Designed miniproteins, single chains, continued (4). Designs and how they scored, part 91

Each design is a single chain, and the fold is of that chain. pLDDT is the mean over its residues in the fold that is shown.

## One batch from the design tools (miniprotein)

Design m15149
Fold by ESMFold2-Fast:
Structure m15149 (fold): chain A 84 residues (1-84)
Amino acid sequence: AVKLVEDYLKGVVNSVAMKIPIDLKKLYENVKLDLEAAGLSKKQAEEVAKKIVELAEQLAKIKDEKERERLREETLKEIKEYLE
């Protein structure tokens, strides 16, 4: 589960850096399904997917690459603590 979260968070940061539009609904649905398939409960998968989508929305407002990476790391830490 954690590796999938890391991969999605990196993908979100990369898309924002490259100015590629993110389909937030599709992102939410894909994260939720992948995490459920990885053994998370539906509630856990939904909460994690929500956090990843919220990060994507916040990153779109941030121009500084270092600040985007900091928020990615903070979001990953929060998700790891939630799943513990």
Scores: mean pLDDT 82

Design m15150
Fold by ESMFold2-Fast:
Structure m15150 (fold): chain A 85 residues (1-85)
Amino acid sequence: MKLIAELRNSNTGEVVGSKEIEGEEGTATFSGPAGEGYDASVRDKETGRIVASAAIDAAGGTAVAEGYDPITGIYAKVTVTLNAV
């Protein structure tokens, strides 16, 4: 099973980055402008369905996106970190 972790700027909708995760658990680290809010999403690579999501506030840092999609039966837990630049 492969997941895609994606980080998006909440204000602009710009995709900051994405990372492929093998299995149900993983970590993803991205860099982006300081002072911005971000939305992290975790998708099933095959279907494109969002399994988990989390928000990272303007202070930056780390959020855990954890969820279960009953349609695909996929569980995901991805720790997403923003390095503010």
Scores: mean pLDDT 81

Design m15151
Fold by ESMFold2-Fast:
Structure m15151 (fold): chain A 102 residues (1-102)
Amino acid sequence: PLEAFRKVAEEVAKKHGFRLAEAFTSPTGLPVLVLEQDTPLPDEEAQKRAEEIRNELAKALKPYGITELRYGIRRVTRSDGTVRQFIVLADKRDPFPELVSK
């Protein structure tokens, strides 16, 4: 159930200085979680933080049948020069979702 995944994701994100920006269901019925923070991290730090969040979320979501998550890091630069950084988490069985492609 998406709401249960969302609540767990919000708690884990907060521990790591992130917030849950979006939560939705993939075509296979599995959760996709998008995390954001106010200040973008350097690439190496972002990857380290994403790995820590992925491992903690996989453990927390195990009771809901999620045992393996993958992550991706995305940056979006707006016309005003504002940079937004996202960590996307999805079940390993799903093709990695295209997020904010429009």
Scores: mean pLDDT 75

Design m15152
Fold by ESMFold2-Fast:
Structure m15152 (fold): chain A 97 residues (1-97)
Amino acid sequence: MQTVVQEIVEEVSLLLQAKGYNLTDEKRAILENYLDAYLSQAETRIQNGHLEFDIQQLNATAETDPVIASLVKNEEVRKELGQLLAQKIIEYLNANK
């Protein structure tokens, strides 16, 4: 998961830079910790057959999450970020079921 988290953070960083945002090392670390905790919980629940991923719910969570909001103030950029995060998380979980 650490390697996957780093890959997702790099893609997020590129998206944000294209939109005029710069992720500092501190903000990258916050995002890495957030994603690592999320993926760890999700993987455990999937192994127990309890977790179903909803792209809409993941997007809504990312848009309203205080951590994500602290990184990006623009609502449209947050929506794009939420969509990217949901897509990458679902791809990871589908590959590791």
Scores: mean pLDDT 64

Design m15153
Fold by ESMFold2-Fast:
Order: sequence, then structure tokens, then C-alpha cells
Structure m15153 (fold): chain A 86 residues (1-86)
Amino acid sequence: SVEETRKQLEENLSEEEFRYKWALLEMQQRAAKILEELGKEVSEEDEPKLVKIIEEYAKKLANAKSEEEREEILKEFEKEIKEILE
């Protein structure tokens, strides 16, 4: 379950590692939803680009200091994912 996963991460990781790992999972889930909604698959050539964007935005999201900053990061992430899929 999501609650069990979160608890395991909190118990086994530092605060910084927990924030990053949680953000990474959230960004992976958002990428998957965008792909499903658009009915598109990422090409083998573009898969490394997708992974890099997910990791980069997970770091940004983990370091977000406000809900407003979080929303801006998520909007830019969606834009970059859609650009790869064009």
C-alpha cells in the first residue's frame, strides 16, 4: 500500500533521501498518467530523456519551499514530457 511504502521510506531513509524518493515516485506516477492520457508510448531512443527529466524534476520538487513553487514545477514537468512525446 502507499501508506506502508511511505512508512518504510520514512523509517529507512534520511529526511533528504525520503523527500527525494517520495518526489521521484510522484513524478514517475505523473509521467505514467500523462502517457496513458495521451495514448502514447515513449520510444527506446527517448526513454533516457524521459528518465533524466523525471529525476531532474523529482529533485526540484523535493526542494520546493511552497505550494506555489510546487505547482510551477509540476506544470513545467508536464510541458517537457509532452514535448518529448511530439
Scores: mean pLDDT 80

Design m15154
Fold by ESMFold2-Fast:
Structure m15154 (fold): chain A 109 residues (1-109)
Amino acid sequence: DPAAEAQKRLQEIRERAKEELPEVLRLVEEAIEVAKKNNAEQSVIDQLEEIRRLLEELIERVRAGEELTPDELYLVGAAEAAAVATLGKVDPEFGKEWEKKALEEAKNR
């Protein structure tokens, strides 16, 4: 049943996102520090700080036993991507290693 398989896959994605939320928050916090040290545009820093605030709210909701919506699951992935893009601009080798990791993870799914 494709619908049952889709629901199971969504639940697996939710469980993974809940587990990865603290790691994504740490990555965003690291990206903010890197952006500040490299005199990035204030708008970039403000965007990363807003992402951090949203991730902190999601962590609190997960701790309260709330399920993440698909839009919130998308936000977690987008936050990670934004942090990686910021870090990769400062260290191009970091960006390449992250891309390699993402491709290997995709192959093993």
Scores: mean pLDDT 75

Design m15155
Fold by ESMFold2-Fast:
Structure m15155 (fold): chain A 61 residues (1-61)
Amino acid sequence: MDKADALGVAAQTIGGASAEGASAAGRAVHNGESPEKAKELILKGGADEEGAERALKAAGL
């Protein structure tokens, strides 16, 4: 899924998540998990609420 790759990049660059958190969020989207689950992984990676929402929006989620 193009959205999975886009989310991994966005979560790390504009979301402020760690590489591990960004990778986990992208994988969750690739596996068909909800945007809500992906947001939890971005937040667990160290991003704040605004950063997580911006990353999801940038990825088209």
Scores: mean pLDDT 81

Design m15156
Fold by ESMFold2-Fast:
Structure m15156 (fold): chain A 81 residues (1-81)
Amino acid sequence: TEEELRKMVEELEKELREAAKSLPEEEQKKIERMIEGFRKLVEQLLADPNLSGEQKLNIVRAYIEEMKKEVERLLEETKKK
């Protein structure tokens, strides 16, 4: 549902921004760009009448996994300094 998608977006944004607090400014900017891209994707998915609710959920879940992997990579790179 749209409500489920909105909740997933809010939870991800919160997690990513919390993780970003300990990162350098350049990495924080990268995470903020990822959040903006994710919000645009969700808005497009919600507006698309050709996609089922299940298809929308699956696309959002796949994008969340990729974003989490990228943030984890940034955290590991920072930790090795």
Scores: mean pLDDT 77

Design m15157
Fold by ESMFold2-Fast:
Structure m15157 (fold): chain A 83 residues (1-83)
Amino acid sequence: MSLESLKPEALERIKQFVEEHSQEFATNHTSEEVRAVQEKILKKIIEEGALDPETIKEILEEYKKAGLEDLAKTAEEALKKIE
């Protein structure tokens, strides 16, 4: 399981998630809608095995730095399921 094995549509969706994640923290946006969308996408990406554990750990650190504890907990639980 890797990014190279995904359909072009799925790969583009994953790239968009990473970009949106960075932009959301840059704009200091913490709405419930954003949280729900990020949790759903993160779980889907992890289930598909598209991200390596190092990338997920980096996302987790960004969530903690932004003060998004609920999202950080979701990312941590997802990482533990893969490990």
Scores: mean pLDDT 56

Design m15158
Fold by ESMFold2-Fast:
Structure m15158 (fold): chain A 88 residues (1-88)
Amino acid sequence: SMQQEVLAALEELYRRGLPAAAAELLLEVAEKMEEFKKRYEEGTPAEEIVAEGQKLKPEFQAMIAAAEADTSGLSEAELQALKERVKA
């Protein structure tokens, strides 16, 4: 499942010492992908999903820049908080 894949990816980010901003970016992308999939399955036109995805491009570009600038590794407490967010 996407939930299991995201949880595994968070553990990998933590193991490799990647920044908290990278983990937040992973969660935001995963949450939006699940939201768009659900809306598409519920009959939202593909063109509306694409338009909403395009509107998120500047936000994700900013999050990528923040992740690239962050030199601090993800803490165990931050990992646990993000894992609880995925499970909710």
Scores: mean pLDDT 76

Design m15159
Fold by ESMFold2-Fast:
Structure m15159 (fold): chain A 88 residues (1-88)
Amino acid sequence: SMVEAVIDAIMAISGASREAAERYVRRYVRRSAEQIKEFGETTKSLTPEQEKRRKRRVEELKRLIEDLLERGLLSEEEAEELLELIEK
């Protein structure tokens, strides 16, 4: 899966343990969700290209959240909270 590839890459590049790499991915996902929410709240207008990029980013992040949930790296409650942050 994409999550496993990312975890393996973090471990290979940083020398971090698997547990530390999993924590980095979880923090990255949460921060990304918060950034999407903040951008949506602060941006008054988007170009068609910006809206397309935003939609793509939301879909990518949603897949990543679902993959983390399936792997037991997020609880169902945490996954639902993150999905609510990125969905209107």
Scores: mean pLDDT 78

Design m15160
Fold by ESMFold2-Fast:
Structure m15160 (fold): chain A 68 residues (1-68)
Amino acid sequence: PVATFRVKTPEQLVAGMLLIAEAVGEKARVTFLGVDEEGNYLFRVEADTEEDLEKAREVLSGIAELVE
């Protein structure tokens, strides 16, 4: 399963990647997708299971928005 997130700063992108690595380790992969038209940093999280993706969503909830 996959989900796309956005953060406002490159520092939040780095923090998000570290939070994901701590929560789910090698069970998720992060791909930087670029910067949107408002200057937000977009990245995709691909997790091995829906449970791993849910853990990633929880740790990101304070700094990143889910792209709907």
Scores: mean pLDDT 81

Design m15161
Fold by ESMFold2-Fast:
Order: C-alpha cells, then sequence, then structure tokens
Structure m15161 (fold): chain A 83 residues (1-83)
C-alpha cells in the first residue's frame, strides 16, 4: 500500500522533471497537483516528497521552475514536522 504510493510519487516527480525540461508548464502544474494530492492522502510521504522535489530542482534547466520546486521542498519539510 505505502510502497505503491511511494513508487507512484517517484514516477510523478520524474514526469514533472521531464515536462519542465520540455517547457510544458501546463503539464508541470497538472503533475504538481497530482503529487500534492497523493502526499495529502499519504502524509507519511511528505518528507520524502520534499527530498524528491529538492533533487528534481537540481535536474531542471529552467531556473525559475527550479527555484519554485526548492520553495515547495522547504514548505513540505515544514509541513512534515507539523504532521
Amino acid sequence: KLEEAKKKLEELVKKLVEAANAKDLEKVRELHGEIIALVNDNPELTEYAAELYEEAAKKIKDKEVSEQLKEESERLKKLAKER
């Protein structure tokens, strides 16, 4: 159950990096929404999602999108401490 959610989270983040590097901002927003929904349904994954977003930011060529993912990573780290 949790392992399946974790694997899906990893796949969604990978797709988000690919969409960002393809400059498909609509797809990036869609995937971000799916990731946040998955994390809200599986709050145990909040800290792991923050780690994945930090690593994803390093792989994204667009500096603005990369900075947005770093900000989301910090937000998710804070949220994980509150959960």
Scores: mean pLDDT 84

Design m15162
Fold by ESMFold2-Fast:
Structure m15162 (fold): chain A 92 residues (1-92)
Amino acid sequence: MQVTLTFYIPIFDPETGVPVAYIKVTVTAEESAVPAVRQKVRDYALEVARRSFERPLTEEEIREIAKKIENDLKSIPGVLDAKAEIVTPEEV
């Protein structure tokens, strides 16, 4: 059975610790692939948080991360489609 999952990866302002944007990840996958998808998204969320707190990420860097997440998720067996897009806090 196919499932569609949506995740929001926060991008933090290093001065305030408040999210300034999110990477919205939408994945359509076989149910058997869900644990691998969740683990990959968790790993990226930790990396993005770490990078965000070291210095402000540029919009270009965020777009590059989103594209990398999309490509990495599409490489997981059982993933049918993956999309990552930048959204504002108001869109979450």
Scores: mean pLDDT 84

Design m15163
Fold by ESMFold2-Fast:
Structure m15163 (fold): chain A 55 residues (1-55)
Amino acid sequence: MTPAQRARAAAIIDQLVAQGVLDDIDAQYYRDRLDAGQLTQADFDDLQTAYRLAQ
């Protein structure tokens, strides 16, 4: 994952938490995976889908 992709994923997670779309458990799951470099395409697609629905 590129630094730009990591930054984008982190920003999406933070916005979804701020909007109340992601709960603390789901947010922590994604943050842990992002930090470990283990975020899958499915995880990223889920985040992007939630973000689109929240906008």
Scores: mean pLDDT 79

Design m15164
Fold by ESMFold2-Fast:
Structure m15164 (fold): chain A 87 residues (1-87)
Amino acid sequence: SRFRDDNVRRGLDLARLREALERGESLVGMTVHLSDQELEDLLAGRDITFPPPEQLPRPRTLDPELDEALRRRYEEWRRVEEERLRT
């Protein structure tokens, strides 16, 4: 179904981003099907809920600015998660 396919695609894009961040790979040049709002939510450290969108957002290629911002937010998110698990 459309909702299933959209959710699967976004999940795969998010998984690829996390894998690249974990491996220390550059995100520059990666094409993702994430909306601007989803990227902002990720940068803000909010959990991304995958609602059934009406359509997949147009793919975009990550630039160096987004790579740097996502990497910084991912590292900060990990520290918060480790602290939360200790509590």
Scores: mean pLDDT 64

Design m15165
Fold by ESMFold2-Fast:
Structure m15165 (fold): chain A 97 residues (1-97)
Amino acid sequence: MKERPKLAVELVSSVEKAEFDAELAAEAARRIAEESGAEIYLYVRKISPEREEAAREQGKYMAEKAGVSDEQISPEDALVAGAEMLAAAADEVIARL
């Protein structure tokens, strides 16, 4: 309503020549920002499969808190805050290639 929510999203890349390119992810984040009015900070990180699961859980938790919480998520403190949402959007962008 007054100030736009800020959401930090960490995108996990598991494949070097991934269908999931950083530029495609950035484009997906841009679309989400336009649709939701949120300001999205995108981070691309290479992590092990075990850390990927932890990152997804953290992102889900932060996204839920952003939707229900009284306070906005600080980009300084939030590294993962919606990886699943960005992944879904990126899949849509990739499908349009």
Scores: mean pLDDT 48

Design m15166
Fold by ESMFold2-Fast:
Structure m15166 (fold): chain A 67 residues (1-67)
Amino acid sequence: MLTPAQQEELARELQERHGLSPRQARGAAELAGLPGFSPEQAAAMVELQTGNPAAAETLRELVERLS
């Protein structure tokens, strides 16, 4: 489970690297922090919500690094 600080870091990285809105980036970080969601499932949902496969891949990579 990601801490609130790790979720904020993840949201910031998604905004800086991929130009996601603050709302989209926070939503993505919250999905990655949900119990029972794998990094792959969180990435798939982010790709569906944003239409940005590169942002989804960055999410997966950062979740694996932070957890």
Scores: mean pLDDT 77

Design m15167
Fold by ESMFold2-Fast:
Structure m15167 (fold): chain A 74 residues (1-74)
Amino acid sequence: MAALHEWADRLEKEKGVSLVTVARDAEGNLVLRAYDKDLKLVEEIRDLDPETVAQIEADLARMRAGGHAGAAAL
């Protein structure tokens, strides 16, 4: 568990990453993108293991379940 946090921490220490986002490509596949403090793309991971995809989908579902009706992602 926490593989996404370990990946983000590693990129922060190695490449100065400040923000990690989860997106979907044109085919609907999950994509992780890491950005520096100036919002420049540093790393992109498209070949995610099924286990990592399942973990991220579970985290997203949990965030949605815990969200308030007026909360917007910024």
Scores: mean pLDDT 67

Design m15168
Fold by ESMFold2-Fast:
Structure m15168 (fold): chain A 109 residues (1-109)
Amino acid sequence: STEELEKKIKERYEKGKRAIKEGNKEEILKEVDELYKLGEEAYKKGNTKLLQLAVDSLYDLLELAVELGAPREVIEHIANKLIEMSLKLPNAALGTGYALRAIGLVLDS
């Protein structure tokens, strides 16, 4: 259901946020990959609202990783997943905007 998928996206975001704060690289990569899979599920179901939630969640994790000085490999992994998912948004200008912001955050890190 839509409510169950939304709850799963939020749970993966909270776990990813904790993993970044703890500096646990393995857990960060795992939670980011799971969040990406949930966004892919939303996309395949045509659920634009939940796809946007997954994109916003990946963007927030990327910002947090950069702010806390996470390893470049972690920052690049989150940015790549954000770029791939944001380009699936139906508004191409919005999707391109997320991709450009992700590239900017990687370059500034």
Scores: mean pLDDT 89

Design m15169
Fold by ESMFold2-Fast:
Structure m15169 (fold): chain A 75 residues (1-75)
Amino acid sequence: AATAEAQAHVGRAGDHLEEGKKYLEKGDYEKAIKHFQEAIDHARRALALDPTSILARSVLERAEKYLKEAQEKLK
């Protein structure tokens, strides 16, 4: 039963990661940060439901890296 919920969170994490990258490229660092934070939240929820998800772990690692980049540009 947790599999469908985990997959939904992975999908949402991926969507937010891609939107965050789009805003980062445009220089809208505040919107990029919000999307990367949501990607991290959804990826963590997916990992709580399925700790073995390589895809969720990948999205989490990428979102954390991009979040740090966006935060450094906003300072």
Scores: mean pLDDT 86

Design m15170
Fold by ESMFold2-Fast:
Structure m15170 (fold): chain A 69 residues (1-69)
Amino acid sequence: AEAALLAEVQAILTAHQGDLEAAKAAVEALLRSLGRDAEAEAVAAGMELVDGQVVLGPEGAAALARALE
């Protein structure tokens, strides 16, 4: 279950390269659909654009780890 959620988040990041707002919205929607509303906002806030690629920064990764518990 945890590995599957991580894979889904990574797929969203890959699909929305260069579009931070679309990637944030998709990740937040996924986590909210799983009842992880507080973690959804924290993960989305931790996402950033680095060299035109959407990545999950350290704070976003920590928030996702909390969502996976």
Scores: mean pLDDT 77

Design m15171
Fold by ESMFold2-Fast:
Structure m15171 (fold): chain A 106 residues (1-106)
Amino acid sequence: TREKAEKLVDEALRELAYDIYERAEELLETGNPAHFTMVMMAAMVLYKFGEKEKAREVLELALRREYEQGNIKGLEDIAKLAEKMGFKELAEEARKKVEELKKKKE
């Protein structure tokens, strides 16, 4: 049935997102853009399925790692996603860190 199929797909996506959530620090420490994309996708899935606090935690972790690595692009992507999710303070922090990194390169 449609309801049963949708539930199974949702459970599989949530399970995958939880696995990435638990490994987010390890994945982000690699500095690999593909791993960053996986972590950002997991945050989106967690948010979609009502795990808003876990989504926020993942984005906060990604923000810290991207700032430490000096990755302006990553911080801009985090700011856009956080704004879309309604995490206004996190989006503002990410934008502030973008400006800080731009000034350090002067």
Scores: mean pLDDT 84

Design m15172
Fold by ESMFold2-Fast:
Structure m15172 (fold): chain A 63 residues (1-63)
Amino acid sequence: MDREKEVAVALSEAGYDVNALKDKLPEIAERLEAKGLLGTRDLFALLTELSKRISQEELLAAL
């Protein structure tokens, strides 16, 4: 599952706890794909900015 793997790596690098988000990874990946962010450098930039203000519990609502 390359999509979920890409998102998991980006979330981990941005400082989120991927293990705590594992059950939400498919929905997070779907929302990021719908925004056209998968495969772009903007994905990591967005997640890094979100990690400064948005907790992992709020991440889905922020997307």
Scores: mean pLDDT 78

Design m15173
Fold by ESMFold2-Fast:
Structure m15173 (fold): chain A 86 residues (1-86)
Amino acid sequence: SGDEEAREAGEAARAGGERGLEGGRRGDLTAAIGGALAAIGALIQAELLGRRGRASREAAEEAIRAGEEGVRKGLEGVRLAAEKVG
């Protein structure tokens, strides 16, 4: 279902963000960028599912919140890795 797809997108965004943040903490810029991009893609998927009415409003809003959290963590990872490289 669209609600299941939204939930999976939210989970993917959180996982991507966590990988990006951990990569950033280790100075692994490639891992940090990869995690951030994964979180961004998952957030876009969650927003599209909501905008197209394929997910319920509640499921889409929860997935978007998870996506925003994942993107924030992934971007923080990129910042941390960049500071260690540069």
Scores: mean pLDDT 86

Design m15174
Fold by ESMFold2-Fast:
Structure m15174 (fold): chain A 73 residues (1-73)
Amino acid sequence: IVDELVKLGFSKSQAEKIVSIAPSDSDVEFKENSVTFYLRYNPLSLDGLVSKLNKIPGVKATGGPVSITVSLS
């Protein structure tokens, strides 16, 4: 998944931080300019995960009802 994020345009540092924040049991969808993590269940607040992802320099994250979408800002 880190290698797939790097192919999408993220740096290795950004990709490693994204993977460390996203739940490992998420279903992942890669789009041309973004990645979406679909949560199988929500043990944590989505707002907390989105906030952590938005703290990564050059990364923009937005929350859906059961998903988080991450792109380059």
Scores: mean pLDDT 74

Design m15175
Fold by ESMFold2-Fast:
Structure m15175 (fold): chain A 98 residues (1-98)
Amino acid sequence: KIEELKKKAEEALKNGDLLSAGQIYYRLGLRYMEEGKYEEAAEWFKKAVELFTEALGEDHPLVAEAYRKLAEAYRNLGKEDEASFYEQKADEMEKKAA
């Protein structure tokens, strides 16, 4: 399942489909959150933020949502400074999108 998602993301990136690749990376982050693998989840959410920002612009709701999940992953790791930083990022993106 995880390896299938990684393969699909690689195919999307090869085709220049940054939005689809970002969505798959976001799904990988959610899967690792479910498994309690918060360090891995944070890495996939970071990759999703990068791809969503490139595809949609930084003030898009999907960018804000990915920052929210990144903050949640860091909070679960006990990294409150990182969690607060990314929550502030999400708040800024939501204010621009609203």
Scores: mean pLDDT 84

Design m15176
Fold by ESMFold2-Fast:
Structure m15176 (fold): chain A 78 residues (1-78)
Amino acid sequence: TPEDLRKAAQQLEAMGHTSAAGIVRNAADAIEAGDKEAAEKYRKQMEEFHSQALKAGDYETAQILSEAILLVDDYLGK
């Protein structure tokens, strides 16, 4: 749900990941607006942040982003 995405964004922001938090919030707003094209765009940006977190060994950030991506995928019917 958009609420669960906003909670994930709040966790990312608390960890200092302001850019990733902003993208997750944008995805929540896109889903709430029914904007599937924007949701797909932000999903791709989340995947980029997820890949970066894994490469950096930041598994806490990677887990939050993984869960956020699954929420977007559920909305997109994936």
Scores: mean pLDDT 87

Design m15177
Fold by ESMFold2-Fast:
Structure m15177 (fold): chain A 93 residues (1-93)
Amino acid sequence: MEEIERALELARAVARRLGLPRVPSREEVEEAVENVKAGKFEPTDDETRLAAYLSAARALGKPEEVLRGIAGGVATPAVTRAMEILRAVLELV
């Protein structure tokens, strides 16, 4: 519960910083937190979904290597944007 609020706050900050097409919902962040706790994530080129996953991983105290692994799993051309989202997550926490 505390991790969900922390992840949601971070995801919203990232969305505002980068002007993402939409802000992650609470439900998306809750799903991301549960999936990251389970050691599971799916590659995605959805900027908002990726921001939720990276924010969840950061809020859960996962090492930067795990966050880089999540970001690196997206397809080109989304890779450049994924790295921008990762940088914002790392800078805002």
Scores: mean pLDDT 78

Design m15178
Fold by ESMFold2-Fast:
Structure m15178 (fold): chain A 86 residues (1-86)
Amino acid sequence: SAERAAALARLAALDEEARRLGAELAEALAAGDRQRAAELLRRLADILLETAALLPKVFPPEEAAEAQAKLEALAAELRARADELA
């Protein structure tokens, strides 16, 4: 369907953005830039949550639910790490 195709395209864009932000996060952490690292962790958490919301459009319900739970847990972990860095 057109909605499924749009969801797949958005997931691909989110994956590319997550990869870019992950590289920026590694650089910020290496530089000791705690504030920048916290901002990047929060942005990555937002991407994980948007990814989770799209999964039911592209995967069977059981597989989507399992993947959503894992991404939501990871997003919560990234937000907690961001709060530590503040």
Scores: mean pLDDT 91

Design m15179
Fold by ESMFold2-Fast:
Structure m15179 (fold): chain A 81 residues (1-81)
Amino acid sequence: SAALEQAFLQRYQENLKAVESMDPELREKWYKEMREKAEEGIQKLHEYTKEKLEKYKDDEKKRKAIEGLYIEALTEKALEN
């Protein structure tokens, strides 16, 4: 539905803004690690992402950034076929 599409797009925009506001070196490091985990397997990427989210459970901005990087890593993996 249009409402679900708008909610998804809004959350995705929040994730992208959080990623953009990260320290560039930290962003590149975490993204590279997530990409490497995605190449090992989607389950490995999920486990890595879950551990990062638990570590930063009290940091809303970092959690949104982690979600954004996870979506980017998944999207790139999906486009490989």
Scores: mean pLDDT 84

Design m15180
Fold by ESMFold2-Fast:
Structure m15180 (fold): chain A 65 residues (1-65)
Amino acid sequence: SLEEAARLVAEGARNAARGEDMTAFSQGLAQLTPEQAHRATQGIARGVAENDPEKAAELAREGAR
């Protein structure tokens, strides 16, 4: 489901930002259409930015790879 894929992307991005595995992030994005992947990434960055702008920037950098 879109919710599960988005959850996987969010957890993967968080793990990558901590210097851990990036596989879940990539796998989550690969399971989505380009439109869905874009939407999920925007939601993650915006949500994180409200609490931690620095962490949001790290996630954006990892997502751009």
Scores: mean pLDDT 64

Design m15181
Fold by ESMFold2-Fast:
Structure m15181 (fold): chain A 65 residues (1-65)
Amino acid sequence: GSIVEFLKKLSEKYPEAKEALDKIIDLVEQKKYQQAIQLLQQLSEKYPEVKEALDLVILELKRKL
């Protein structure tokens, strides 16, 4: 599945992170991968329970740079 689809599912599971994840999705759709990675790193520090999932997304986005 797409990174965007994965992030949308993650925002449904963690409503407290929804606004941040929606912004990250917008950046990914605009191909602003560096900005998306920075926000994902900040979000993973704020919500340790999603860190492993967000780290996988970061790794995938880094492959596009």
Scores: mean pLDDT 84

Design m15182
Fold by ESMFold2-Fast:
Structure m15182 (fold): chain A 96 residues (1-96)
Amino acid sequence: SLERAIAELEAGIERDPKNSEAWFRLGLLYFAMGDYERAAEYYEKSIEIDPKNTWALSNLARVYFAMGDYEKAQAYLDELEKVNGVPSENLRKLIE
């Protein structure tokens, strides 16, 4: 169940708060639930630990775009460009 998956990830993070992948997976679950604010919080925690997580940066851009926060969406696309070298304007066209 979704709730059990969340509880298992939360327990894992309590044991290892630097597990960037667990924070990222929590973000994915909340995104699937349509809870964009919580998804963003968990993706942001993931990139605080691992700033080169291109999946978390891409998903942060997508979630902020979905929330109508275009300035934050663009900021995360700019960070993604620094990591992968793809121009942020080209990346933005993929999420519009």
Scores: mean pLDDT 85

